# Designed miniproteins, single chains, continued (4): the designs that were tried, part 2

Each design is a single chain, and the fold is of that chain. pLDDT is the mean over its residues in the fold that is shown.

## One batch from the design tools (miniprotein)

Design m12037
Fold by ESMFold2-Fast:
Structure m12037 (fold): chain A 69 residues (1-69)
Amino acid sequence: RVTLGLPEEVLEAVRAGDLERARELIREHVREAVAAFLETLGVTEESHLEALVETIVEIQLRAAKRLVA
């Protein structure tokens, strides 16, 4: 099934209980993808970028916790 595009490093951090490390890893990967996506839509507002990144980080971290459990 779909792995949600999560890197192995994120899953390892979650398994180790290092949720802060997991969030940073997700943020780094997601920020690049979100910035590229918003550029294709012509959206350059930094507040929208930050809000979307934080939302995706929360979703990805929740998914990583489920995958590790």
Scores: mean pLDDT 73

Design m12038
Fold by ESMFold2-Fast:
Structure m12038 (fold): chain A 86 residues (1-86)
Amino acid sequence: SDNILRLIGLILRYIGLQLDGKLVPADLAIELARVVLELAEQGLASRGELQLALDAVRSALRDPSLSPAQRAELQALRARLEALLA
C-alpha cells in the first residue's frame, strides 16, 4: 500500500538523522507516528515500528523551538504509542 512505501521512506530518513546524532524534525516525527498508528489500526504495524515511531517522537520533543501546536500533537502521539507498547 502507499502507506507501507511512505513508512519505508520515513524510516530511512529517521535512521539517517540518528546516525548523524541529530534531533528528529517535528514534522518527520509526526508523519512517521501517524503512518505507524494508521498501520497499527489495520494490524499491519510491528512492535519494532511502534518503538521506532515512539523514539522519533521522543527525539522531536527535545527540540526547545517547537510551536505549542507541534508539542501538543507530539505529546498526543507519544501517549498513543506508549499505550500500544504497554
Scores: mean pLDDT 86

Design m12039
Fold by ESMFold2-Fast:
Structure m12039 (fold): chain A 61 residues (1-61)
Amino acid sequence: MTDEEAIKRGAELAVKIYQEHPELTPAEAGKRAADILKEEYGLTDRQANAAALGGVRALLE
């Protein structure tokens, strides 16, 4: 998975998580999305951080 793909998947998953768990902050939803993607696809720490940032940006924009 590329960093760009990680950002995109993190954004999509964080939006879904936030819809199901509106009590979470955007940062928490982004982190949870990144953790799930890391477990599913074996992301590096860099890619997981990219996914988390993608999630936060999607929820704040």
Scores: mean pLDDT 81

Design m12040
Fold by ESMFold2-Fast:
Structure m12040 (fold): chain A 110 residues (1-110)
Amino acid sequence: DAIEKAKELLKKAKKYLDKAKDAIKKGDLDTAKKYIDKAIDLIKQAIKILKSLGNPEAIKAALEAEIEIGVAQLSYAVGLVVGDEKEGLEKAIEHLEKAIEILEKAIESL
């Protein structure tokens, strides 16, 4: 079932974001970024599934989640430029959590 696969991908993405938060607490920003990148990949896979359903609500949620991923990536880039990579990573995690919430809510209504 495509829906069950999307749920599992989002559950795994949440676990990677939790690992990223733990890495940030330890000052391991390189490891945090790697976990964030893994979470982004998993969220993008869930987005692809939701777009493939042909349901307008699922497509809308997928597009809104893509915007949140874009903001997450921009927040990280800004953090690097201003010399606060930790804040950039923390803001990236917040936006990725919003992307997951949008997708989970859409799946619940399917």
Scores: mean pLDDT 92

Design m12041
Fold by ESMFold2-Fast:
Structure m12041 (fold): chain A 94 residues (1-94)
Amino acid sequence: SDFQEGYEEGVQLAKTYLNNPEEVDITEVEIELGVLSIKAAVFRQDALLDAVNELYDIRDKTPKSAVQKLTEFAQKKQYDKAHGFALGFKSVLE
């Protein structure tokens, strides 16, 4: 499923991030996730909103690369894949 494919991509990105850590700018992450939450509301996409909320929950640990990947899924309208990605990413960092 798109969700499962997203989940595996999220796990893989998180493992890559742990081996090659990026500095987290919490203000930038909060702004970018805020923009995605507005888009989720406009398009009425609950899966994208859930994805944003999962990364927002760990925003102190969320690198820009993860937010960029979520934005790419949103632009491609791959909302279930976005939700899977956020959960997979979060599962490694929690």
Scores: mean pLDDT 87

Design m12042
Fold by ESMFold2-Fast:
Structure m12042 (fold): chain A 86 residues (1-86)
Amino acid sequence: SLLERIRRILAGKEFLPGEVPDGTLLGQSLETIMNAILERDLSRLGPNGREVLSQFLVRLGLISSEEADELINSGLSPEEIYSLYF
């Protein structure tokens, strides 16, 4: 499952596709983002949680940047995006 993949990434047993130069996404640490997803505490992602989740799905290689832009512009909540992918 995607949640098991995130647990492997946090444990250093799997890597995100491509280079991760600073371990952050939109000014938040990848560790914080992944823990928020695993705990389903999406409020931890802050006011831009929709943008953070959509861009994290791009980093996982699950969606394109174009699909992420569509999610961001859809008006879906972070919880709705979570339910589609996790």
Scores: mean pLDDT 79

Design m12043
Fold by ESMFold2-Fast:
Order: structure tokens, then sequence, then C-alpha cells
Structure m12043 (fold): chain A 64 residues (1-64)
């Protein structure tokens, strides 16, 4: 499986289920965009007050 294909599977599953872990969201962004997963996790955890699971839309908003 390609890196992009794996990233799309993670994000699609998160959207279908209405929830995604911060770990999975960070991994998907590393695979798709080459972003540092520790930076993505830090931004979400700081902005959410320590949420471990959230919606894909919320994760996207908080990681910007």
Amino acid sequence: MSRLEKALEILTRGEEEGRISVEDYAEANELALGLDPEEVKRKILEASGGAEVLSVREASRLSR
C-alpha cells in the first residue's frame, strides 16, 4: 500500500466513524503531507485540552 493510500484509509475510516484518534490523524498527515506527527499531536492536544479522540473536522481545525 502506498503512503498516500494508507493516509486516505485512515482519514476515510475516521470520517465514516465520526471519530479519529490524535495518533491516527497525525500519522495520516505525516503520510500524506510529510508533516511532523509530534507537532500535529502537540497542536491538537494543546488546543483541545488533552483530547485523545475527536472528529476529523475538529482535528483539522485544531491542527491549523
Scores: mean pLDDT 80

Design m12044
Fold by ESMFold2-Fast:
Structure m12044 (fold): chain A 74 residues (1-74)
Amino acid sequence: PSYEEVKEVFIEKLKENGVSKESIEFAEKKLEELKDEKDPEKLLQKVTEAVIAKFPEDAEKIREAAVEALLELK
């Protein structure tokens, strides 16, 4: 999948899992910073870790969104 596809799917899964708007905005910024990462799994892992570090209260929802995104992007 392309970077744009990874971004679209992951952001949609974050929204579906009720992740806060602040966490989603931060995830979008991190995705842009990491856009040169060509491996979707590594990209999602790095973004997921960064967002959880900043917003630990959303950790469970963010992890679930990442798993769902990986399954969608296979």
Scores: mean pLDDT 85

Design m12045
Fold by ESMFold2-Fast:
Structure m12045 (fold): chain A 73 residues (1-73)
Amino acid sequence: MELTEEEIKALDEIFEKFDVKIDGVFDTNAQVALKALYEDYPEVAERLGIPKDGIADEKTKEAIAAYQKKKAS
């Protein structure tokens, strides 16, 4: 999955705000952060296929894996 600079910025802001550890585990903090992403950046969440309830499906996990790869590089 390819992420735009705008999508990376939105994910950075939300995960930093909620102090989410992006290690491939989608705990309660990650769910709250993803829900906040949909509230604050609905267009980004919609493009990445992140559900409104913040529960990570396969597409959401792929988007976060792509984001994690960008951050590690």
Scores: mean pLDDT 74

Design m12046
Fold by ESMFold2-Fast:
Structure m12046 (fold): chain A 86 residues (1-86)
Amino acid sequence: SMEELLQQVLEILLNTKLSKEEKKAKLTELLPDESAFIEQVFEVLGLRDHYIELGEYKEAKKVLNELGVEDIPELAEKLVQRAQAT
């Protein structure tokens, strides 16, 4: 279902035990038609993770705005909506 897909995407994005590359691989398997957008997402998430590691939370928030979202839940919704839209 859409709700189950949204939860799976959220769990992948928020999983602190997965590397950027592992998250990207899992999301690409889950949403194969969105591979180009997922590449863009993980460039942004790589920068966000770097800022979080440095304690620069203000900059970490700003990088998500480049994807047109305010937070990770909105990013997950956008990924699912894009996949459903074909």
Scores: mean pLDDT 84

Design m12047
Fold by ESMFold2-Fast:
Structure m12047 (fold): chain A 93 residues (1-93)
Amino acid sequence: SMLEEFFKKLEELIKKLLEAKTKEEMLKIADEIVKLIKEYLDSIPVEKWPEILDKISEKVEKAIRSIPDPEWRKELGSYISDSLVSYLQTIVP
């Protein structure tokens, strides 16, 4: 149920992200989403990461596509992508 609790928290943060009234608030919640993902990945074996990352990517990409403002959508997508790529590059070659 650690996996179920993780996805429950992720979905709650995504809901808050979509309700954000300012770009600054949205990006702060995006940072919390990235931190939650990193914390969860650090808690499981690296061999399980591909399956979990596929599910995370699907939910995150759907959330990004739901942002009505094209500029906010682009900045959100770039922020999350850059943060996760930087994290993964510290662990895998």
Scores: mean pLDDT 83

Design m12048
Fold by ESMFold2-Fast:
Structure m12048 (fold): chain A 66 residues (1-66)
Amino acid sequence: MEEKVKKFDEAMEKGDVFEAVKILREIYNEDPEKAKELLDRFAEKYGLTEEQKKAVEDYIKNGPKK
């Protein structure tokens, strides 16, 4: 877990949105509460609306919809 959180922070610092979201999905599968906490930080950093934040949460929870 700590290693994944570190990689998430590094992706956020680099502005690698794709990598950050990928890591959030991996964290969500192990610890949903931790993933929600990190999602709050992600949303604040990128200025996401509540609707956009909800879309990212749904993506990390359920994966891409077809």
Scores: mean pLDDT 77

Design m12049
Fold by ESMFold2-Fast:
Parts: C-alpha cells; structure tokens; sequence
Structure m12049 (fold): chain A 75 residues (1-75)
C-alpha cells in the first residue's frame, strides 16, 4: 500500500525513522482526503518527491497535493 511503499523508499533514501514517518504521514493524510486510491497515489508521489527534492517535509507536502488531486478526480 501507499504507506508501505513510502516507508520502504524513505528508509532506503532518507534512512531510519525519517523515511518511515514520511510514508506514514503520506498514507494518513491521503486516506483522510480521498480514501485508499488517494492514499496510494499520495504515497507514490511522496516517495518520488522525498528522493528528488524535499526530504521528509517535501515528501509529505507533495503526497498531500497528489492525494488531493487523486481524490478530486475519483469523486
């Protein structure tokens, strides 16, 4: 799921608890905004953003944006 994907990549790239936190936060925020589809898309976007630009904080913010978009499209 989105949290597992985010946590796996976060751990490998960011190391330790920081990466896991990014994945968990991405999942929880997306689930609130648009359910499991938003959570999955948010987690993937957060993982990519965490790797490329924003670290933990950037990953979380990008996940929230991507999840909101996915949720809006699903509605």
Amino acid sequence: NAAEIGAEWGEKVGGGDGGSSAGTNAFLQMYEYGGKEAAFRGGLAGTIWFNLAGGVDGGYKESARAGAEAGARAA
Scores: mean pLDDT 51

Design m12050
Fold by ESMFold2-Fast:
Structure m12050 (fold): chain A 98 residues (1-98)
Amino acid sequence: MLEREIAAGLLYMAAALTENPEQRELLRRMADIIRRSRRSVVASDEQLAELRELHAQTSNPAVRAAIQVVINAMEEGLLSEEEIKELLELARELARLS
């Protein structure tokens, strides 16, 4: 339970450090998803590999930190399959805006 609150808190902090209002809104949505999560599924190797690639491709430190928080949440099994898919889509949009 505490791990989800920490992950969500880190994403809210990343949002506060972000100057772009569109990126800020995406970061808040990601934090809300992690905080609401009530089911645990381990992400696939393909999903984790995609997130690691997005992390490597972005130069924005707040966006990089947010993607790392999502990777950690997925590796720890804090998310449902639907939430994993939703966060992956949001991570793609954040990386495009960076």
Scores: mean pLDDT 78

Design m12051
Fold by ESMFold2-Fast:
Structure m12051 (fold): chain A 102 residues (1-102)
Amino acid sequence: LLERLEEAVARNRALIDEILERTSDPRVKEAARRLREALEELLELAKKLDEEGVRLALRAVEVVNELLEEALKESDVKKILFLLEEALGVVDLVLAVLRRFG
């Protein structure tokens, strides 16, 4: 299960890199940096969680994957930024829940 989470986080990192190749907007770069840091924090926290906690983290990371794939289809920087901020919100919410749970 943890290996599936690691693979899902790696996919999200690859999508973030692809988004950064398409735009040099500093707001997108900052949102991408924060999202990468939050995903790393989630992965480190997951190493201390039980199977249920890891499953919740995996579901959150898969939602983030969908948001990042949608961002790659967008040409409008404002829409890309919105999707990155939504993805960050998902990770931050799950981190808050898992910290209280564990």
Scores: mean pLDDT 86

Design m12052
Fold by ESMFold2-Fast:
Structure m12052 (fold): chain A 112 residues (1-112)
Amino acid sequence: MSPEERERAIVREVLAALRAHPDASVFANPFDAEAARMPNYREIVPNPVSLAEIEARVAAGEIRSVEEFRELLRQMRENYLRAFPESHPYRTIAEELHEFAERLLDELLAAA
């Protein structure tokens, strides 16, 4: 397997695991700012990222490396930390999901 094929396989496996996570629904689709009554969401979060957007970019061949995937995961986490106060459950969920993804990435990268 080429290094690029290996990294793309790892990205797909981690993405599938994130989609299967119990708290995935929080990140599954673009954040509905209107339903959440946060009309200033786009001012707080100029670059929104959801699992659906990451999945679409992976399917389109736009994410070619683990590094590119990690950047999107980092952005997704940072968006929730910017948008929600420290007491909000979504901040805890964002941190836990990011830690889960990073641990799985490290395990899969080491197993090659």
Scores: mean pLDDT 81

Design m12053
Fold by ESMFold2-Fast:
Structure m12053 (fold): chain A 93 residues (1-93)
Amino acid sequence: MEDIELAERAREEAERRVRELEREHELSEEERRLLLAKGVGYVIAQEGRDDLALAAAGAVLTDRPAEELDSEERREELARRAEEIARRVEEER
């Protein structure tokens, strides 16, 4: 339960920053989602919850609600998907 609250707070903070960027620059849906995911992951990682950070970023990238983080198995799946997407982005550069 507290993990969902942390993910929601991180998303709110990340959304504030992305909203500021959208005012200055035209962002595609994919760019907006990627920036939001990076922001959420960064905020949660600063709390020392790397496991939750990766899963929460994955939820944003796959357009899933924070409630998905309530399942340990879904957290592992979302974290793996986030890592796979990050690897693909690095390969493409």
Scores: mean pLDDT 74

Design m12054
Fold by ESMFold2-Fast:
Structure m12054 (fold): chain A 52 residues (1-52)
Amino acid sequence: MTKEEIEKELKRLGLVLDENKEKAVDPYNPGSEGSGLLRTIAEELIKKLKEL
């Protein structure tokens, strides 16, 4: 999976990368890590991004 594909998938989930591209954040509540399954999916995508 390419960096662009990961960023596009995060955007589809309603999330954006933080300033350091270390985690995904909810743009309506930037202090929130998301809830349950959405957070888990975001963490997997960020892990893939870090492996690139």
Scores: mean pLDDT 66

Design m12055
Fold by ESMFold2-Fast:
Structure m12055 (fold): chain A 82 residues (1-82)
Amino acid sequence: PLEYALKEAEIRGKKHGSEVDEEKVKKKTEEEIEELRKVLGFDDEQIEKLFENAMDPEKTAKILEELLGKKYEIGEGMEKEE
């Protein structure tokens, strides 16, 4: 069981390539979402409706994907599965 947790941690901190940029991308995306929430004063549900109203539901999914960068994006997106 501990070995399983170690493999998952290794995937997160893989050193086979430079995945430091992913951390920066995720941080920046989260900051933008936070700023948007502060400026508008709405909750996450309201923010989602704003993107949906942009006439593109894929845009909303993309924003969520960026928030969950390590779950969806390539590199670390393959992890987070048990």
Scores: mean pLDDT 51

Design m12056
Fold by ESMFold2-Fast:
Structure m12056 (fold): chain A 80 residues (1-80)
Amino acid sequence: MSAPTRLFFLILKDNNIKYSKEEIIKELQKLLDNNVTGVKQAKEISEKAADLFDILNFVAAMLGEDLKEVAESVLKDLES
């Protein structure tokens, strides 16, 4: 598991966000497919997408990485 994926799950647990692996994969894929760049756009997809977008933003900021790269890393680790 990559550092972005490990941090992502730590933040999910800390915020008591209890989505299944399948739900996380589905919403992350939607964020990537729609080239979402802001939480407002994520909310238009779903409340789950907005929650996950916020967490991806925090992880990206903490690691000095691009949000898209973090989302792609998490998705690949989850699909493996």
Scores: mean pLDDT 84

Design m12057
Fold by ESMFold2-Fast:
Structure m12057 (fold): chain A 73 residues (1-73)
Amino acid sequence: GSAKHFTVADLDLDRPLYEFLTEVLGVPESALNSLLPSVVPSLKVEDLPTLKPKDLTEQERERLMTFLSFYHS
């Protein structure tokens, strides 16, 4: 199988995080609710519809990519 390697450059900086994670990357809503706060504790699921990747710090983007790599290994 072709493993898709995600980098910070793959982030759509102007797209809402909820849409990006669920519709573009296919992360289930259940994974966002249960796992995201443990991997990126500064990022709240309730804020995802209004937050964009450009609103995140560099460290938060790196943590987000770590979360995605666990999910899309």
Scores: mean pLDDT 68

Design m12058
Fold by ESMFold2-Fast:
Structure m12058 (fold): chain A 90 residues (1-90)
Amino acid sequence: MEAEVEKLKEEAIELIRKLQEDVREGKLSPQEVKQRVIEITNLASELADHFSREKRRAILDAAREAYQAVKDNDNEGLIEALERLEEILS
C-alpha cells in the first residue's frame, strides 16, 4: 500500500509537470488540456485520502481551481493551480 501511494504521487507530479510545460509551449488543444486535467484531478483525489485533513482540503481546492481555469480557458490560472498541486503533493 505505501509503495503504491508513492508510485501514484510520482505519476501525478510527472503529469502535472508535463502539462505545465505543454501548456506554456502551446502544444495542446483546449480538449487535450481538459482531458489531462481530468487525469491529474482523478489521481490527486485518490492521493488526497492518504494525506492529513488540511492537505486533503488543499489538494481538492487546487484541483477545483484547475478545473475552473479549464472552463474559463485561463492558461495562467491553470498553471498556478497545477503549481499549487505539485507543491502540496511534494
Scores: mean pLDDT 82

Design m12059
Fold by ESMFold2-Fast:
Structure m12059 (fold): chain A 100 residues (1-100)
Amino acid sequence: ELDKLIEEIKTNPEKVYEYMKKIAEYLGLPDEVVEGLENLSPVEALLHFLRKAATYLNASEEIKKEIDELEQLYLDGAPEDEIFDRAAKVIKKLYEEKKK
């Protein structure tokens, strides 16, 4: 489940790239979506991944706006836990839109 993958990133941030690849597979995305993320911090990797995933899936304007807001929260110094929790919700919305 996606919630477990996000929780694993919080617990084992050194594995963020591995978990991003699993999330990409779960969303039906190509490996190119996670390319170059292995050298970023866990939060930066997650934010870049969400932007690429939303672009590839041609996500709704609502989801793209939520990603914009999440990027702004990161720039404003919001706690990483809050960013991960909101990112998990965005990933679930991407998954639901892909199925419809």
Scores: mean pLDDT 77

Design m12060
Fold by ESMFold2-Fast:
Structure m12060 (fold): chain A 88 residues (1-88)
Amino acid sequence: AEPVVTTSGNVVVTEAGPGETVTVSAETEYPERPHVATANAVLETADGEYLLQSTAEHPAAATVTVSITVPAEAPRGTLTAAASVVSY
């Protein structure tokens, strides 16, 4: 099957600190297919911006989740995260 990129839902904006985990969810258009979900995030802190990314593989599902963990060395800040999904 041709891979299809699907992104749905709102961008997550929250405060996050070192070692904290934020979960981003996206709905799929093809719940019968396996998925790869990628979350991209920007952590805005007093010391500058940190670019974070996480990827997770999912079996057939209507909703997929990806967790982003703030690095232990990053200070607390505002995290803006969004997920994209590729269905295979």
Scores: mean pLDDT 77

Design m12061
Fold by ESMFold2-Fast:
Structure m12061 (fold): chain A 66 residues (1-66)
Amino acid sequence: MDGEKIREDLLKMSREEAEAMRRMGLSVLKLAIETAEKKGDKKAVEEAREDLKVWEEAAEKALKEQ
């Protein structure tokens, strides 16, 4: 997952749209973690948690720059 591209894409949006995208992205990634945990796919859990961290950090930076 490319954090710089996420940040740039969110910066092109209005603040309200960027905040909505952040919430949607967090919900999707949290669901991916829960699904992987239920399947016992430890590698998928680790990858989804890393993606969640990248998404959250990129979204936080974009919202601070607006």
Scores: mean pLDDT 81

Design m12062
Fold by ESMFold2-Fast:
Structure m12062 (fold): chain A 69 residues (1-69)
Amino acid sequence: GKAREIAERAAEVYKRAVDLYKAGKLTPEQRKKVFDLVQKAMDAVNKGDFDTAEKYVDEAEKLVREAEA
């Protein structure tokens, strides 16, 4: 279901952000922003607002992709 798909994406982007931070590729501020976005996405999932949750996960994934470049 959509909730599970968003939760799996949120878990993956969280893991990627942790790995990038450990590699010195994310600032503390960038890491905090990703974690805040993941938390907001999961809060939206809990409310059944999947469109809002997807937007937050998309933003977190964009930040991680930019840091990987």
Scores: mean pLDDT 87

Design m12063
Fold by ESMFold2-Fast:
Structure m12063 (fold): chain A 65 residues (1-65)
Amino acid sequence: SVKELQERSKENLAEYIAARIAHEAGLPTEELLPAVVDAIKKGKNLAEAYKAGTAAARDKAAALK
């Protein structure tokens, strides 16, 4: 259905954003994916989803030092 296709599209978008940020930060995508998915599910725009992923990456990177 169209609704199922829309939900699949949101999942693919979240994975793409998380993977891009993870690559830049040198972290696994799975560490950042929950933060990006949460932002998208809450109806946040693309910039807010990217910001959520970037904040998660910063916190993860700091914990590894």
Scores: mean pLDDT 78

Design m12064
Fold by ESMFold2-Fast:
Structure m12064 (fold): chain A 88 residues (1-88)
Amino acid sequence: SAEEERLLKDVEQTYENLKRLLKEAREEEDPLKQIRLLIVAGLLVAALSAHLIIAERRKMSQEVIEYIREKLEEAKREYDEVLAEFKA
């Protein structure tokens, strides 16, 4: 459906933006800039969680729900890895 296509594009864009921000955070030498990048990355993880809730509440296709869940799980793992590196 058009609704599913739009949501999937938003999820894909959010995930790609998250990956870019996490890469920038890893390469950033300024701790204040690094923490700001991590805060924004955390907000994008929250956005993916919201997209999953929307897909489930609107009873979208199982394929769409599984795709969003997979992206959210990958996003959480990648975010936690970068956050752990920041703490080291």
Scores: mean pLDDT 89

Design m12065
Fold by ESMFold2-Fast:
Structure m12065 (fold): chain A 100 residues (1-100)
Amino acid sequence: MSDLEKIEKIIEKAKEMNKDNPLILKFVEEVEEIVKKLKEGEISAEEAIRKIRELYQQFAAEFRELAAKLDAESRAKLEEDFLNLGSAVHEVIELIKKYE
């Protein structure tokens, strides 16, 4: 499997696991669009990594505001989803670095 195919599988799994979380789904879809532009040669791997990191920082800020408004049970579930997403983002960035 190519490094790009691995990235696409990570994105598909993240979409499936987070289909009921609109904030995470929106973030994953924006990452998918960046990866698509990388595949089409519209942006460099360096630019793709930069854009993904910027999106993740924006997402983390939005997540913190949302989590602060939730009850303890809903917050705990959202925090688990956030940690899983963070791991997936790290894997995607490492695969993009290798793709060059």
Scores: mean pLDDT 81

Design m12066
Fold by ESMFold2-Fast:
Structure m12066 (fold): chain A 84 residues (1-84)
Amino acid sequence: DFVSLPGFWKPKGKLYPTYLVVLVDEDGRVVHTVFVPGTLEEARKRGEELARRLGARVSSVEPTVPMSEEEIKRSQERAEEVVR
């Protein structure tokens, strides 16, 4: 991208292709959801890593609307707090 524009007209943060990863327990109950930017394979990998830490499993990886870095970070931070 060769175009530089002043930041006032752009919302803070880029929109990234994002996937919703749904984590479930052994009973199939949703225990956590995480928004992961990047490719489907990257989202699945990240979900499997979090599932391992939580003692859960990945139920689904669903494409969602492109999300800001701030929204993604908030989702990931909330997921990581559960494993502490």
Scores: mean pLDDT 68

Design m12067
Fold by ESMFold2-Fast:
Structure m12067 (fold): chain A 58 residues (1-58)
Amino acid sequence: DYVVVRISLSGVSLDEVRKKIESLGGKIIGFYNFDTIDAEVPKEKVDEFKKLPEVVEV
């Protein structure tokens, strides 16, 4: 099972965020707006994403 999380790119590089997402078994699925992305992550890794200050919605 996967959960969609929303991540702000304000002050953070897309490449750095992408590497963090991929290291946790997720992937970027698209842009919500010009500075915010949506990513799919394994449900068991959602708590790791909640720890990131860039995560705005889970």
Scores: mean pLDDT 75

Design m12068
Fold by ESMFold2-Fast:
Structure m12068 (fold): chain A 69 residues (1-69)
Amino acid sequence: DDGDQSIQTIRDMSRQQNSNFIDVDQLSDTLRRQGNYSSADLIDQMGRERNSNRIHVDDLIQRIQQHFS
């Protein structure tokens, strides 16, 4: 559920921003507002590991799938 919700949120943000790169802070804030803290923490960790404020949609989805599989 949390994984599927996160993927849907990532897809929705990508569509709304018309971009394949999503801002880590905006995504984690959105997930926290949805009560999806596990995914928000994972996204924050990805940003720190990559030293990047923007991450490609495919990389975000892959990490979520890996974590919730």
Scores: mean pLDDT 83

Design m12069
Fold by ESMFold2-Fast:
Structure m12069 (fold): chain A 80 residues (1-80)
Amino acid sequence: MQEADALYDEALAAIAAGDLERAARLAQQSVGLLIKAGKTVEALRVARDVTVAILRAQGREDEAAEAERLYSAAIAAAEA
């Protein structure tokens, strides 16, 4: 969905600008649209990528690694 993709791109730009709160809001909107469209795997990928990037930007490397592992496992299960 073009709208969900645009929100994801804006979330990544917000992370690069240091606006982590805006990035989280944009990612939540993108994930919500993907879930409504039945795009569960895409929604999990957006949630993983943005959550991991925010945690890394905050210097929370151990939590970022754990989030990446848990979301990646959920994505693999959803693709099965």
Scores: mean pLDDT 85

Design m12070
Fold by ESMFold2-Fast:
Structure m12070 (fold): chain A 87 residues (1-87)
Amino acid sequence: DSHMERLIQRVEEARRRGRENRAKAEALGIDLAGARTDAEAGMLAEGQLTVAALKAAGASQEDIDKTWADLTAKAREWGDLELALRN
């Protein structure tokens, strides 16, 4: 099914970006120790960069907290999906 194929492609893209972003996150001192998969690590790293950009733009703490909560929930969802596909 094209929908399932698209989800698999997005997970694989997140994994590829996760490997690249993990090295960048370590260089920036971002803690990714809680990430279970490369996809989760990549999404968390991108989320940290997104939050940093929002702070620089003067976004409210409420908007920052909401965005971070949404991004961390999505990262965990992608991690769960990658783990399910590997098992």
Scores: mean pLDDT 73

Design m12071
Fold by ESMFold2-Fast:
Structure m12071 (fold): chain A 65 residues (1-65)
Amino acid sequence: MRRAVLTGTAAEIIAVGYGSEAEVKIEDGKLTVTIRDEDEASRRAIAALRELAERHGFLEVRVLP
């Protein structure tokens, strides 16, 4: 498992699956996923991404208003 790359892909799939847009950035061994909190679909995507972040310490979820 290529942890950072596969985790980023999973996060993007989760966001798209809930109808939300997400930006994935890899920097200095950390993976950052940025998503907007605009509706119930994006809130569900954020919850799923935060669960993923709990399992992978190198993953950070950033929520925009």
Scores: mean pLDDT 68

